# Ledger of designs, part 24: designed miniproteins, single chains, continued (4)

Each design is a single chain, and the fold is of that chain. pLDDT is the mean over its residues in the fold that is shown.

## One batch from the design tools (miniprotein)

Design m12804
Fold by ESMFold2-Fast:
Structure m12804 (fold): chain A 117 residues (1-117)
Amino acid sequence: SKVKELQERIEQLTKREQELLDQLRQARSQGNVAEEQRLSVALFDTLVQKAEAQLELAKELGAPEEVIKLLQEVVELSREARRAAEAGNRREVNRLTSLIVGYEIRAIGLLIDEELA
């Protein structure tokens, strides 16, 4: 089923995210600026793919339209963060990451509100 394929894709992307984070920490410990930059871009490319898969899964599961809109914003902000990472703009990456987390928390809040209504 498409739902199972999307869940498996999200699990694979989550594993890739963890592997890239470990490699990024290693590159930082070695002071390898070029490798840190390459891994940072790869990490945010993976996060964009994960956000896109999560949005598609939410649509397949019939999530509320407000949740779908918030996940669409997460995808767009993740794409902006990937571009900022490619440019080496760490300040902008941190700003965009904070916004992404805020949208994800809001999506969780809407799901809780729906279950309590």
Scores: mean pLDDT 83

Design m12805
Fold by ESMFold2-Fast:
Parts: sequence; structure tokens; C-alpha cells
Structure m12805 (fold): chain A 85 residues (1-85)
Amino acid sequence: SEKEITEKINRLLLEVELALLQFQIEAYVSNPAQQRQLDSLRQEIEDAAQALVAAYKSSLDEAVEMAKKLEATLKQALEQMSKME
């Protein structure tokens, strides 16, 4: 359902934001390359979120597809952050 997809995305978004905040606190001053990678991941999430908003103006089916893409983007961001260490 739309509610289940929204709740799942909100949970993943919170997990990504908490991971970004924690990682940035731990690595910010000592690794500019990691900071740039975090900025890139944040932009990818923002782009996916904007695509979802645009899809809601078109059709519910398109919005569901964009919601799944945002979920995949959030999961990929978490995976990339876990590899940064």
C-alpha cells in the first residue's frame, strides 16, 4: 500500500540521515574526499525525492515506481557509507 511504502521510505530516510550525521562527525575534519562522497550521495537522494514529487503530479503508478527508486537510492547510500568506514 502507499502508506506502507511511505513508512518504509521515511524509516530508510531517517537511517540515512543519522548515518550521514554520524559519519560526518567522525570523518569531516580528516577526510575531504569522504565529505565530497557524502555530498554526492545526498544529491542523489535529493534528485530521487524530487522525481517522486514530480511523479505524484502525473499518476499513482508513476509515483509508486519513483518511490521504489528512492528506496533503492537510500539503500545504496547506506551501503556506500558502510564501505567508507
Scores: mean pLDDT 70

Design m12806
Fold by ESMFold2-Fast:
Structure m12806 (fold): chain A 62 residues (1-62)
Amino acid sequence: MEGELDASGAGRIPAEVEIDGDEAVVKSPFLGESVGKVLRETETEIEIFLLSAGQTGVFRKK
């Protein structure tokens, strides 16, 4: 699904997220492809811990 990722130091960036259970694959022109864990999901947002970056980002659904 397409949206925007708000990650510390990167600001809001366009991203695509694929969710399978508690796993997320995040694709972005600025971060490339990253794997994370879903910490929280709401109707409009997904909070993801990005394993390769060691930081949390908030993905806003479109």
Scores: mean pLDDT 75

Design m12807
Fold by ESMFold2-Fast:
Structure m12807 (fold): chain A 72 residues (1-72)
Amino acid sequence: KKSKKLTKELKKILKASSSEISEAARLLKEEHKERYGKVLSNTEVLQEILNEIKRLLEGLRKLKEEAEEAAE
């Protein structure tokens, strides 16, 4: 029940990640320019977002391995 719902939500987020990433990158770039008067390069913004996604994927991978080891 809860675990199935959570898994589906995570897949939705991953599938929509391209749109969410683009929006987050745009907002981050605008916020940084407004607050600090400097424009982050697209590469810098994408690297920050990519690092967050990599951390999330590693966490999901570990969670799957733990669930498989605990299940019969």
Scores: mean pLDDT 65

Design m12808
Fold by ESMFold2-Fast:
Structure m12808 (fold): chain A 95 residues (1-95)
Amino acid sequence: DKELKKRADDLLQTAQDAVRQAEETVRTGTLEEAARALRQAADTNQGAANNNLGLAKESKNEEVKKYLLDKAQTMQQQAEQLRRRARELEAQLAA
């Protein structure tokens, strides 16, 4: 269970690092680079969410399972927000 929580924390760190990198690209890059970076960060957050759902299935501890599911939901919501931002930039590029 400590190992499952650590794996979940490592996934959260990966997801947060992807967001940080995307925000830097939004600040410093072109619209095309920003849109791509946001899309990549969304994919990373979705992947992390899916991995946390898998880890939740491995746990027989209800508190650990809830912790993993809560993290998965947070990462899923982050992925949705990043995809929306990417679509807005992609629409500007298509105009």
Scores: mean pLDDT 86

Design m12809
Fold by ESMFold2-Fast:
Structure m12809 (fold): chain A 73 residues (1-73)
Amino acid sequence: LAELARRQAELGREALAAGTSELPDEVAELAVRIYELVAEGRYDEAVELIARLAEEAGFDGEEAARLAREVLA
C-alpha cells in the first residue's frame, strides 16, 4: 500500500508540474498530499485529509474517514 501511494504521489506531482491535471490545482495538491501521508505511514493525518476532500466534494466526510481507515488498516 505505501509503495503504491508513493507512486501515485509521484505521478500526481508530475501531472501538476506539467499542467496536465484534470482537477483544479488545489484539489490535485490535496490528493497528492493524501498519497504522500499514506506513503509515510501517517494514516490518521491521511484520513483527516480524505474526510476534508470528501466534504468539499459534497460527500459525507465521516463515512469517507471510516472507509479510509478500513482500507489503510
Scores: mean pLDDT 71

Design m12810
Fold by ESMFold2-Fast:
Structure m12810 (fold): chain A 71 residues (1-71)
Amino acid sequence: VDEAEIDEALETMAESVLVKELQSKTGLSEKEARRLGREVRARARELLANGEVSTLSDALTKATEDAIAAV
């Protein structure tokens, strides 16, 4: 795992793809979707750090689905 690369990718995803996906799946406003996106970023980082997933893409996908399921 590479922490600096993860941080940069998570920030980029939160500003584009992640917020859009969260809005589409939950019907939340952009503001609420951005809040949920921060939870996704934290979860994705933990999944990668713990070795529960092997790629950043898988971590973001799983973290996104976990966060949506928790809403």
Scores: mean pLDDT 71

Design m12811
Fold by ESMFold2-Fast:
Structure m12811 (fold): chain A 70 residues (1-70)
Amino acid sequence: DQIAQLKQQLDADLDSIRKALEDDLANSGDLSPQEVAENEAQLRGLDALRGDPAKKEQVLTTSAQSQAEN
């Protein structure tokens, strides 16, 4: 059941990051055009990761290995 817990945590983390980036873009009054572009690139990368089951599995495997090593 560790994989189920890691998957839940990963999805929650991705949702939190997405919300933060969307909030930053919505309140972009202090953001430079470069910062806006960087936030948009991060959102694109996050969407790609969230929609790719193989990539999610790789992230979960890497996280589990890192915790076992540490």
Scores: mean pLDDT 72

Design m12812
Fold by ESMFold2-Fast:
Structure m12812 (fold): chain A 94 residues (1-94)
Amino acid sequence: MLSPEEQELLAMLEEVGRLLADPSTSFEEKKAALLRLAEALIAYAERHDAPAGVRALARQALELARNAESLEELEKAAKMAYVALLTMIDLRLA
């Protein structure tokens, strides 16, 4: 069963996906939502002492999101955040 924290992170990820798909949402709003998710993922990874590789992936997602200048770059960062979150959940349930 997912923890409340994992449920919140998945809800944030779902919201990022919704905003990225919404043409009425500004680039700045899309980027801000993704940055919030990436920062929350890093905090989660640090609190649960996630493996170095997963922590590195979460940090890479944050860095890509911070430096993103296009929707395509935000989508790439969001995919990395998705992989990091699912990997952390999978490792906890293993």
Scores: mean pLDDT 85

Design m12813
Fold by ESMFold2-Fast:
Structure m12813 (fold): chain A 74 residues (1-74)
Amino acid sequence: SREEELRELLGEWIAIKLMSQGKSIEEAYKAYLEFVESENPDWAAAIAAIEELLATLSPEEIKELYKKLKEYLE
């Protein structure tokens, strides 16, 4: 569903934010899973995390972190 796609996308952005703050990829992945698998995800907090990330990182930095996360998930 579109909600599942958005949940995965927001979880990925939360993981990227944590990685940008120096957290390990394992810790970032745990946060991703906790968000994706949550019965009551905090959508507002996830959106705020994306807004902060977009304000603090360049598109190139975001792409590199996303690539690292995707390689870990494969």
Scores: mean pLDDT 82

Design m12814
Fold by ESMFold2-Fast:
Structure m12814 (fold): chain A 88 residues (1-88)
Amino acid sequence: MSAEEFAEKLAELVREKLGPDAKVEVLGAAKSDTLHVVHLGVEKDGVRVEVLVRAYRDGRVEVLAIGEDEKLVEEVARIAEESAREVV
């Protein structure tokens, strides 16, 4: 799977789980032999969250999410982690 294909699938799953009021954009994608890195921008009700996902070949997922709304940050981080585990 390419870096772009992984990022597109991840963004689609995140959109589906967050619902129609959320906008999800891919800000960046990179890949190595051991790791996919995806940078997503999420906006809901005019509030923005940026999330960095690191998905490892061994099945580990690391998520860093940043934004002013702590509840939205927590929701986006959880959904991004769950979604990354579902991408094949």
Scores: mean pLDDT 85

Design m12815
Fold by ESMFold2-Fast:
Structure m12815 (fold): chain A 89 residues (1-89)
Amino acid sequence: MEEVREIVEKWLEEMLKKGLITPEQAEKLREMFERGSAFVSIWRFLEEYAEKHLTPEQRKELFELFDKMMKEIMRAMFEPGIEAAIAAS
């Protein structure tokens, strides 16, 4: 829980630093994570935002950062299970 929160906060900070989101969007994203929103819902929110407010290049960077954050969360929460599932498949 605490590790996931730190990963999310680092991701939000990077996006704010790069000018990809506003502080208001960062707060909304933080609320979505706190509510336990599915990653697909967060991804859809980001896609809608990017289509309205970002260039294609900024959209690519935003989703690369999102993918990196998701991988870090999966490692923190589910790494042993993911490795076992891959080995079993």
Scores: mean pLDDT 75

Design m12816
Fold by ESMFold2-Fast:
Structure m12816 (fold): chain A 90 residues (1-90)
Amino acid sequence: SAYQKRLDEESVKQAKELYEGAKKLVEDARRAIEAGDRETAERYVRGAEGLVEEMRQEGAKASPEKQKEIDAMADDAERMAAEARELLRR
């Protein structure tokens, strides 16, 4: 339906914006870790983890086909955030 197509397009658009935001936060976290600013790095990692959760919520609103696309972006962002969190534990 036209309504479902619009919901799918809005969910994918929002998920892409969240994905770009999560990547930026992970990059900012890595720079903060390299600078020895662990408090700032922790805030950025938590921010990225929050955006991953928001991507999952957008995926839940979408059709099964578009949910797979959104979940792939969320999985990638979650992996990047987890790698930054591992660096922060060291």
Scores: mean pLDDT 89

Design m12817
Fold by ESMFold2-Fast:
Structure m12817 (fold): chain A 82 residues (1-82)
Amino acid sequence: SEVIKELAKYLETLSPEERRAIVRYLQEKLPSFKGLDEEELVENPELLAKGILQYIMEKKGKPDVTLEEAKEALDELLAEAR
């Protein structure tokens, strides 16, 4: 997915601490995320991007999320996770 690749690139620009905050927030919101290792998610931007995209799809109730919508939702998620 092109959206996942672009999100992963953006996540690579974030600090490990910011990625960790996102992981912890997603673990609270997505039961499927609770079974995943926090450090693996922090060190794997593509895996984290997949989780973020799943969260956005659930919030919007649709599978076709644009890159712009994904970036906006990620900024909102970062604000809530801080």
Scores: mean pLDDT 76

Design m12818
Fold by ESMFold2-Fast:
Structure m12818 (fold): chain A 76 residues (1-76)
Amino acid sequence: ASYFKKKFEESKKSGFKNIDEIVDELLQIAEDYRRGAVHPLIAEEVLRIAKELLKFAEEKGHPSTEKIREVVKLLE
């Protein structure tokens, strides 16, 4: 969880140039959560990060917006 937060902060400093990589990692965690392989506290942190990324992606018109919505839906 904390390592992912660091990666998110680094991506934020770069203007989210690596957003697609972060979104792919979020989707993998969301799919693992649906299989019961992720602790609820980690899922809650990932959901918070995914919602923050979704807002950013929507404001910028980023192509990954739909994929981020899928992550949020899987974690809710």
Scores: mean pLDDT 76

Design m12819
Fold by ESMFold2-Fast:
Structure m12819 (fold): chain A 78 residues (1-78)
Amino acid sequence: VEEKVEEAVAELEAIRPLSPFERREIRLVLTRLYETDPEKAEKLKEELKKALKAGESPMPIVIEVEIEEALERMKEVV
């Protein structure tokens, strides 16, 4: 999982350097997704690459995934 996350971060940084905050949040989300749903992790990586290539912030995409994950967990706990 760690190797996959670092590989994904390296692919994103090849497009543009990530801020420390962006890198931290992306690593956190990808680590969880590669452990639970590798297909979703790969999809997220591609969406982040598209945003970076377009000169857009990756953070709205990361935040959306985090919210979706939190909502799914809350449905199972509540």
Scores: mean pLDDT 76

Design m12820
Fold by ESMFold2-Fast:
Structure m12820 (fold): chain A 83 residues (1-83)
Amino acid sequence: MAAEQQLKKQAAASTERRAEGQTMVEEVLKQMGAEHSNYKRALLRGTADGMSVRLEQMALKDHEAEVALRRGILAEAKELQAQ
């Protein structure tokens, strides 16, 4: 039963990290305001989805890699907002 509990813990952690990455991008989207094009919003959401998947995958390997990815999501979102 220890293996089952470990799998549940990993799944929960991965889901939480994925949601956190999407929340960071949504915060940037709110700051952009209504004037920004649907294209820029689509790019930001695409970034959130891609990075969230990578966060989920790396959550099973290395917590340090997760922190680096979260910073990358925010930096890329800000860059897309600036364009």
Scores: mean pLDDT 58

Design m12821
Fold by ESMFold2-Fast:
Structure m12821 (fold): chain A 66 residues (1-66)
Amino acid sequence: AGQLAEEAARALIAGDEARARALLEELGRKHPSQFERQAANIRTLVAGTRAEPAAERLLAEVRAAL
């Protein structure tokens, strides 16, 4: 769970939204009970970066699809 969240945060910071989405979808599929905790972790990891708006949008979209 934490590794997927860290990889998703790195993809978001790199501007790779397609990779970030795939990692977030895998996180939700494999670790649904940890999704909200890891979403908070991702928000912390992207805080103060240009990736914040993309992170919030992708987290909302993936959560809606779970």
Scores: mean pLDDT 84

Design m12822
Fold by ESMFold2-Fast:
Structure m12822 (fold): chain A 62 residues (1-62)
Amino acid sequence: DEVTDLIQQALDALAAGDYQSALAYLEQAKAVVESSDLPPESKAGILATLDRLRAAIEAGVP
């Protein structure tokens, strides 16, 4: 799915040390989730996961 693909791209970018691309892919994944027709509970769970990944990347950036 598009969200899973974007998260995978974010993780790949992070592994390569490309923090800007990693954050950009997470932002794209967040936008896709927000515009989706998923139930509110599913959206909340995915958005919480994306927020945690973003916070971890930001905390790990030198």
Scores: mean pLDDT 79

Design m12823
Fold by ESMFold2-Fast:
Structure m12823 (fold): chain A 87 residues (1-87)
Amino acid sequence: LTPYARELVERMKKESEELHKKMTDENLYKVGALHWKFVGEIYKMYDLTDPMAELFLRLAKGENPEENRKKIEELAKEIEEKLKAEE
């Protein structure tokens, strides 16, 4: 693991502990954002995973939930297709 990927894992642990203490949509979306940054470090799919992490952070702030959820769905489909092509 790179130092940056290790830092992401540690941040995910801290956010997961906070989510365990207080189950909120905001905390759930924050963990989701860190997850997608970690996926980007593993697969080097920054062009898709960075926008995904940003959309999760926007949801954590309560910004345009319907529109941002739609964009997440579209990016998730693109990521899945790319992963299948790598198989």
Scores: mean pLDDT 75

Design m12824
Fold by ESMFold2-Fast:
Structure m12824 (fold): chain A 94 residues (1-94)
Amino acid sequence: MEEVDELYKKIKEVFDKSLKAKTKSQIIRELKEMMSLAAEIYRLTGHPLAVEIMRLVAETLRKVRTHSVEEAQEIIKETKEKIDKLFEELRAAL
């Protein structure tokens, strides 16, 4: 559980960096890092909710590629709210 909490703390830091990003390439790099962190949570837990977090990050990556920086940041805010809920469910299930 402690390692999963530390990984989620890093995911939150990556969200903060993406929301402060000035370029699309920076947003994409941060979301790729978030995918790696979500994959590590799946590796540690084997839980279906971790797969849902990974799917949500992948969907967000696809959407941000076709949007402006400002539009991408609004999409990321919505993704953050959904991931926060999924992670609380995951934490309760572990």
Scores: mean pLDDT 85

Design m12825
Fold by ESMFold2-Fast:
Structure m12825 (fold): chain A 79 residues (1-79)
Amino acid sequence: IKEKAEKLLKEYKEIDKNDVTKLIGRVLRLIGDLIDAEREGKPEKEIKRLENEIKALTAVLKGEPEEKVIKYFEEAFKA
């Protein structure tokens, strides 16, 4: 879980400010997926995963500390 979160953070750290639109696009896609999951009555685990992934990517966009971003990714992947 932690290794997966750290790998994702590494990928997003490579995004230049000029590519921030790509990260914004991914956040918008996850919001759409969350709305669909809630509408379809997906399990709480899946809804919580999407919510925490959105929080993690939003934290990256805000330039929040790596520790905070990693915690959100970890929560997204917890069983």
Scores: mean pLDDT 73

Design m12826
Fold by ESMFold2-Fast:
Structure m12826 (fold): chain A 73 residues (1-73)
Amino acid sequence: MLKVSYESSEEDGKFHMTVSLRLRRTTPDGVTVEGEGSGELDVEGDPARYANAKGQLAAIERLREQALRQERE
């Protein structure tokens, strides 16, 4: 099972993003592998830095789509 969640907010030149990832898989040998991680990104004040943060979010969204496609049976 793979779960990927993210949220972003944009207000008055501030960009905030949180990403959470959780993976659980059991191999044919009966070994269970689990992993989880989370991260935050805050960007404020500069329109160019704000646009860069948006690009980073788009890259994360593409990675999420690829991971979900690979877990699809």
Scores: mean pLDDT 62

Design m12827
Fold by ESMFold2-Fast:
Parts: structure tokens; sequence; C-alpha cells
Structure m12827 (fold): chain A 70 residues (1-70)
């Protein structure tokens, strides 16, 4: 189904993002983050093309990490 094909594109984008993150984090963490986000975005775009419609979900920026204890 188109839904399954869309999921494959999303999964592939996420896997490529994780790979780039792991490979480049040690040498260039800023570039690793940029390329990882680009792979995720590409996966979303390919999924939208397969479905023939835009996802209602916007990819939010990473939430600021706050030190929470207690």
Amino acid sequence: SKREEAFEHLERGSQEAARVWQELWDSDPERAARLAREHVRRGIEEAEEVLGEKFPYTLPPAAPAAPERL
C-alpha cells in the first residue's frame, strides 16, 4: 500500500540520519546534525510524494534540553 511505501521512505531517512550522526559526530558534530536533519526531511518529502498529500505533522525543532531532577 502507499502507506507502507511512505513508511519505508521515513524509515530509510531515519536510518541514514542515524548513520551520518554516528559517522560524523566525532569529527564534525554540527555538520552531522545538519546532514541528519536533511536525511529526515528528504524521507518526509519522499513519503509525501508517495501518498500524494502533505503530512499534517510539521517536523518540530529539537526541544531544548533542561536538566530535570526531582
Scores: mean pLDDT 69

Design m12828
Fold by ESMFold2-Fast:
Structure m12828 (fold): chain A 97 residues (1-97)
Amino acid sequence: MAEELRKELDKLIEEFEKTQDPELANQIARTAIKLADVLPPEEAFEVLEEVLDRLSKIGEKTTDLDAQIAIGVAQIAVATSLVAVDPEKARERALKR
């Protein structure tokens, strides 16, 4: 299950980097949260942090307003899950970056 979710997540992120399809941003957030739910907290935190960083990089490249809005919504969902997994590490991340 976790391996399948990880492969799907990586595929969705790569497709989103190429197409900037707003629907893919929503699927990325859902898949990342599902993957985090089946992983130990430490691994879940790392996955969610990686997804936030990758979405941020895609946002820097996109000029499509719908894609920018979808990235913002996805980032809020993933960040909310990140805080739920480890509030202290999430706070440290926000203060250092």
Scores: mean pLDDT 83

Design m12829
Fold by ESMFold2-Fast:
Structure m12829 (fold): chain A 97 residues (1-97)
Amino acid sequence: GVEIALTSSPELAELARRLAPLSEEEIEALARAEEARREAERRNTKLEERIEYAEKLAEEEGLSEELKEKILKLVREHGLSREEIEELIERAKRLQE
């Protein structure tokens, strides 16, 4: 089951058990790799949310497919905030008028 613990000890013990029979140094290296992977996954999830937001907003504002693709590319490459996405879409809307 999922345990919402105030300490990470049970979760770390389960991770260590799954990593047996590795050495302590190998366990530490895998723990660092797993942390980096979780961080990258979290970053990618937030990026995907922003891409979906940008796509929805561009569609609502009636942007051309060309401008929409350019904005989505900028969001992917630069990890733009919602505020930056809104500003870009507003500017793109004025460009196509």
Scores: mean pLDDT 70

Design m12830
Fold by ESMFold2-Fast:
Structure m12830 (fold): chain A 89 residues (1-89)
Amino acid sequence: MEKREEAVRLLAEAILIEAKLQGIEIPEEEARRLARARVDALLAAGYSAEAVLLYARAALLYAKAKATGSEELRAKALELFKEALAIAA
């Protein structure tokens, strides 16, 4: 339960950052709705709460890497995405 809520929070933040980078303003509630739908879809597909949380952390770091141009954050995000996929497999 707490891991699901944390994943939704992190993905919502990532969605807001990505939207701003594209010059799109979306309400925070819409970002949370989209994040919840993604988290619920991944859980329904059989991913564990731990894998979904790692995916959410990776997505947020990747969004921040794009916003700041940080190659270090991009590399870290890609490693977390790979870890999430490995746990899910």
Scores: mean pLDDT 84

Design m12831
Fold by ESMFold2-Fast:
Structure m12831 (fold): chain A 81 residues (1-81)
Amino acid sequence: MLEVDPSHAQAGLQQLALLRAALAGASDAELVAMVERALGRALSPEEAARFLATLRADAAAVDAATLELAERAEAELEKIL
């Protein structure tokens, strides 16, 4: 099984950053740049299109529930901070 180490934690944080950026309405170019940075290589137009379609579909599928949860979490953090 995969164990948590700095490299694996970094990959997980990058994936969460991509999803958050997509939910926040980041441009296709920004999302592609984030993935290219994570992979250490440029994506082909076909790879970029496939990646964006998948990420946008995932973001749309979780949008309502994730945004509601985030809003509630922010309200609770404001009470603590």
Scores: mean pLDDT 66

Design m12832
Fold by ESMFold2-Fast:
Structure m12832 (fold): chain A 80 residues (1-80)
Amino acid sequence: LEELREQMKKLVESIKDEKAKKEVEEQGKKLIEALEKGDLRAAAEQLLKAVSTAQKAGVDDSVIEDFARAASAAARAVEA
């Protein structure tokens, strides 16, 4: 989860639009909460929303990929 929190911070800092920044922050918080509860379906839904919002806000694909990779790693740790 620590790596996911760090990548989420980088993702949020990459967003110029204040509304999109707040939306991704909220989606990221819900993603982390879902992972902490072991709710992988809710986590996947929040991840997709955060990725979609970041893409629309013009965030670089590399930053989005790093965030998605960290989220996937966190989900695997919850399953194990």
Scores: mean pLDDT 82

Design m12833
Fold by ESMFold2-Fast:
Structure m12833 (fold): chain A 78 residues (1-78)
Amino acid sequence: DELERQKKYLEIRNKLVDEAVERLRAAGLTDEQIIRVVNEIVGKINDVFEKYPDDLEKAEKEARQVTDEIVDRAIAEA
């Protein structure tokens, strides 16, 4: 079911964004900084999902990697 598969991608994105927000907030970033970083994360995750439309495991792995890289960079620059 294509709709159920799309829902799984949305669930992965929401989970990664929620985890990123918690890490950024714990690091002391402002709400404005968090919103900016989250927008970058969402864009990069969407790019990954377009690259892996039929491979949920690769999509999740690469989306997690790009999310972690963006979060680590944002915390280091804060």
Scores: mean pLDDT 88

Design m12834
Fold by ESMFold2-Fast:
Structure m12834 (fold): chain A 79 residues (1-79)
Amino acid sequence: GSANSILAQLYSNRAAAYLKLKKYDLAVKDLEEAIKLDPSNENILIRAAILFEEMKDLDVPQEKLDDYRARLKAAKEAA
């Protein structure tokens, strides 16, 4: 794959690690960068969806979930 594809995968992996540490803002920021670097990568989009559902299960406030959802959507549409 391209260097951007590898870098996107690394951002995606780091986002999963941040979620385990409950660092949600950093996790979402890394997912935005991953989507921008490789917007057609289905595995990154699936991982973003899984991480979002995990945040929902962790009682993250609805206003924060709405912000994160909007940011991920914007990253997909901007790429």
Scores: mean pLDDT 78

Design m12835
Fold by ESMFold2-Fast:
Structure m12835 (fold): chain A 102 residues (1-102)
Amino acid sequence: MEEILKETIRTAEELLEAVEEFLRAVKEGDILKAIGYAIRAIGLMIELEELSKKLPQEVKDLVQQVIDYVRQAIKAGMKGDFESAEKYIEQARKALEKLKAL
């Protein structure tokens, strides 16, 4: 596996962890902690976008799916729609598993 692809997968895994911690913090009512994880997720999305620029289109498409689902999960979580947020996290995880299978 290429070094950039490994870095991309690692960054995507960190992004999923950040959004899962964000949702947990929102459910617990820890709004400051939730904001912290949301900021971390945004930074990781920017990093993923940059890393994907030099990768094949198939990898770029999977990375974009992870980013789009995470963005939707954060929006749903902020509205208190935890069921939709969890479904978006699951879809992001499926896109990541496809990326890891390349």
Scores: mean pLDDT 87

Design m12836
Fold by ESMFold2-Fast:
Structure m12836 (fold): chain A 104 residues (1-104)
Amino acid sequence: VLRTLVTMLNNARDLLSRIKEALEAGDRERYQALVAELTRIVAQIKTMLAELKKEEPADEQIETAIRLLEEALHVLQIGIHVEDSHAIEQAIRLVGEMVAVLKK
C-alpha cells in the first residue's frame, strides 16, 4: 500500500507539472484533460490515506501526510479556478513533502 501510494503521489506531481506547463502555454484542451486525470488520482490517494489512518491512527507520518494533502487540495482548487501557476507550483511542493514524510 505505502509503495503504491508513493508511486501515485509521484504521478500526481508529474501531472501537476504538466498542468502548469499546459496552463502557461495556453493549451486549454490539454489543461482540462490533465485536471480530470489528476482528480481521479487524488480520489485514490485520499482513499489510501484514509485506510492507512484507520490501520495506524496514532502514526504522525500518516497524520502529517493527510494535513499536507488537505493543504495541497485547498491551494490547487484556488489555483485551478483563478488559473494561477504559482498556486499549482505550491501544490507540487506540498505533494513532494508528503512523499518525503511517507518515505521517512
Scores: mean pLDDT 78

Design m12837
Fold by ESMFold2-Fast:
Structure m12837 (fold): chain A 65 residues (1-65)
Amino acid sequence: AEEALRRQQEQTRRRAEQARRNLIKVAELSDKSDVIASADSGIATHKDNEEMVRALQEAKAWAEA
């Protein structure tokens, strides 16, 4: 049980790190239109990663404001 929990914790952390890396790439874009397009593409690519989708939706909402 303990080892199974540690494996889940490591997988969750790995996915969170990957999501943060993708967000940094989106944040480096200068044009709001490029941010929106990149966020839409990222949401389509990572649609099964709920944490990534939420973060990209927040970035898109910020760019649309």
Scores: mean pLDDT 68

Design m12838
Fold by ESMFold2-Fast:
Structure m12838 (fold): chain A 92 residues (1-92)
Amino acid sequence: MMSKIIDSLVKDGDVVAIIDPDEKRRKETIEELKKNLSKKIKFKTFSSYEELVDWIKKTGEVPDLVVLLLPQEEQKEAIKKLQELGVNNIVV
């Protein structure tokens, strides 16, 4: 289960970014994580990795964990770009 993997990777106060082009699935993922995580997490949601990149550049904030719910064909490039921006933990 995705929530168990994320719970093992995050600490209280961490910022978790969720990237999913499907708005309904983004909402369902947040609800599931809020129910199953014991830690106090700040969630940010994006429809694309480009939106997350833009957010990082504008705010100077880097998420502690990124959940990347993209098609497999797009995952490799997104992972590389996010690592270049200082994202240390990425879940696909």
Scores: mean pLDDT 78

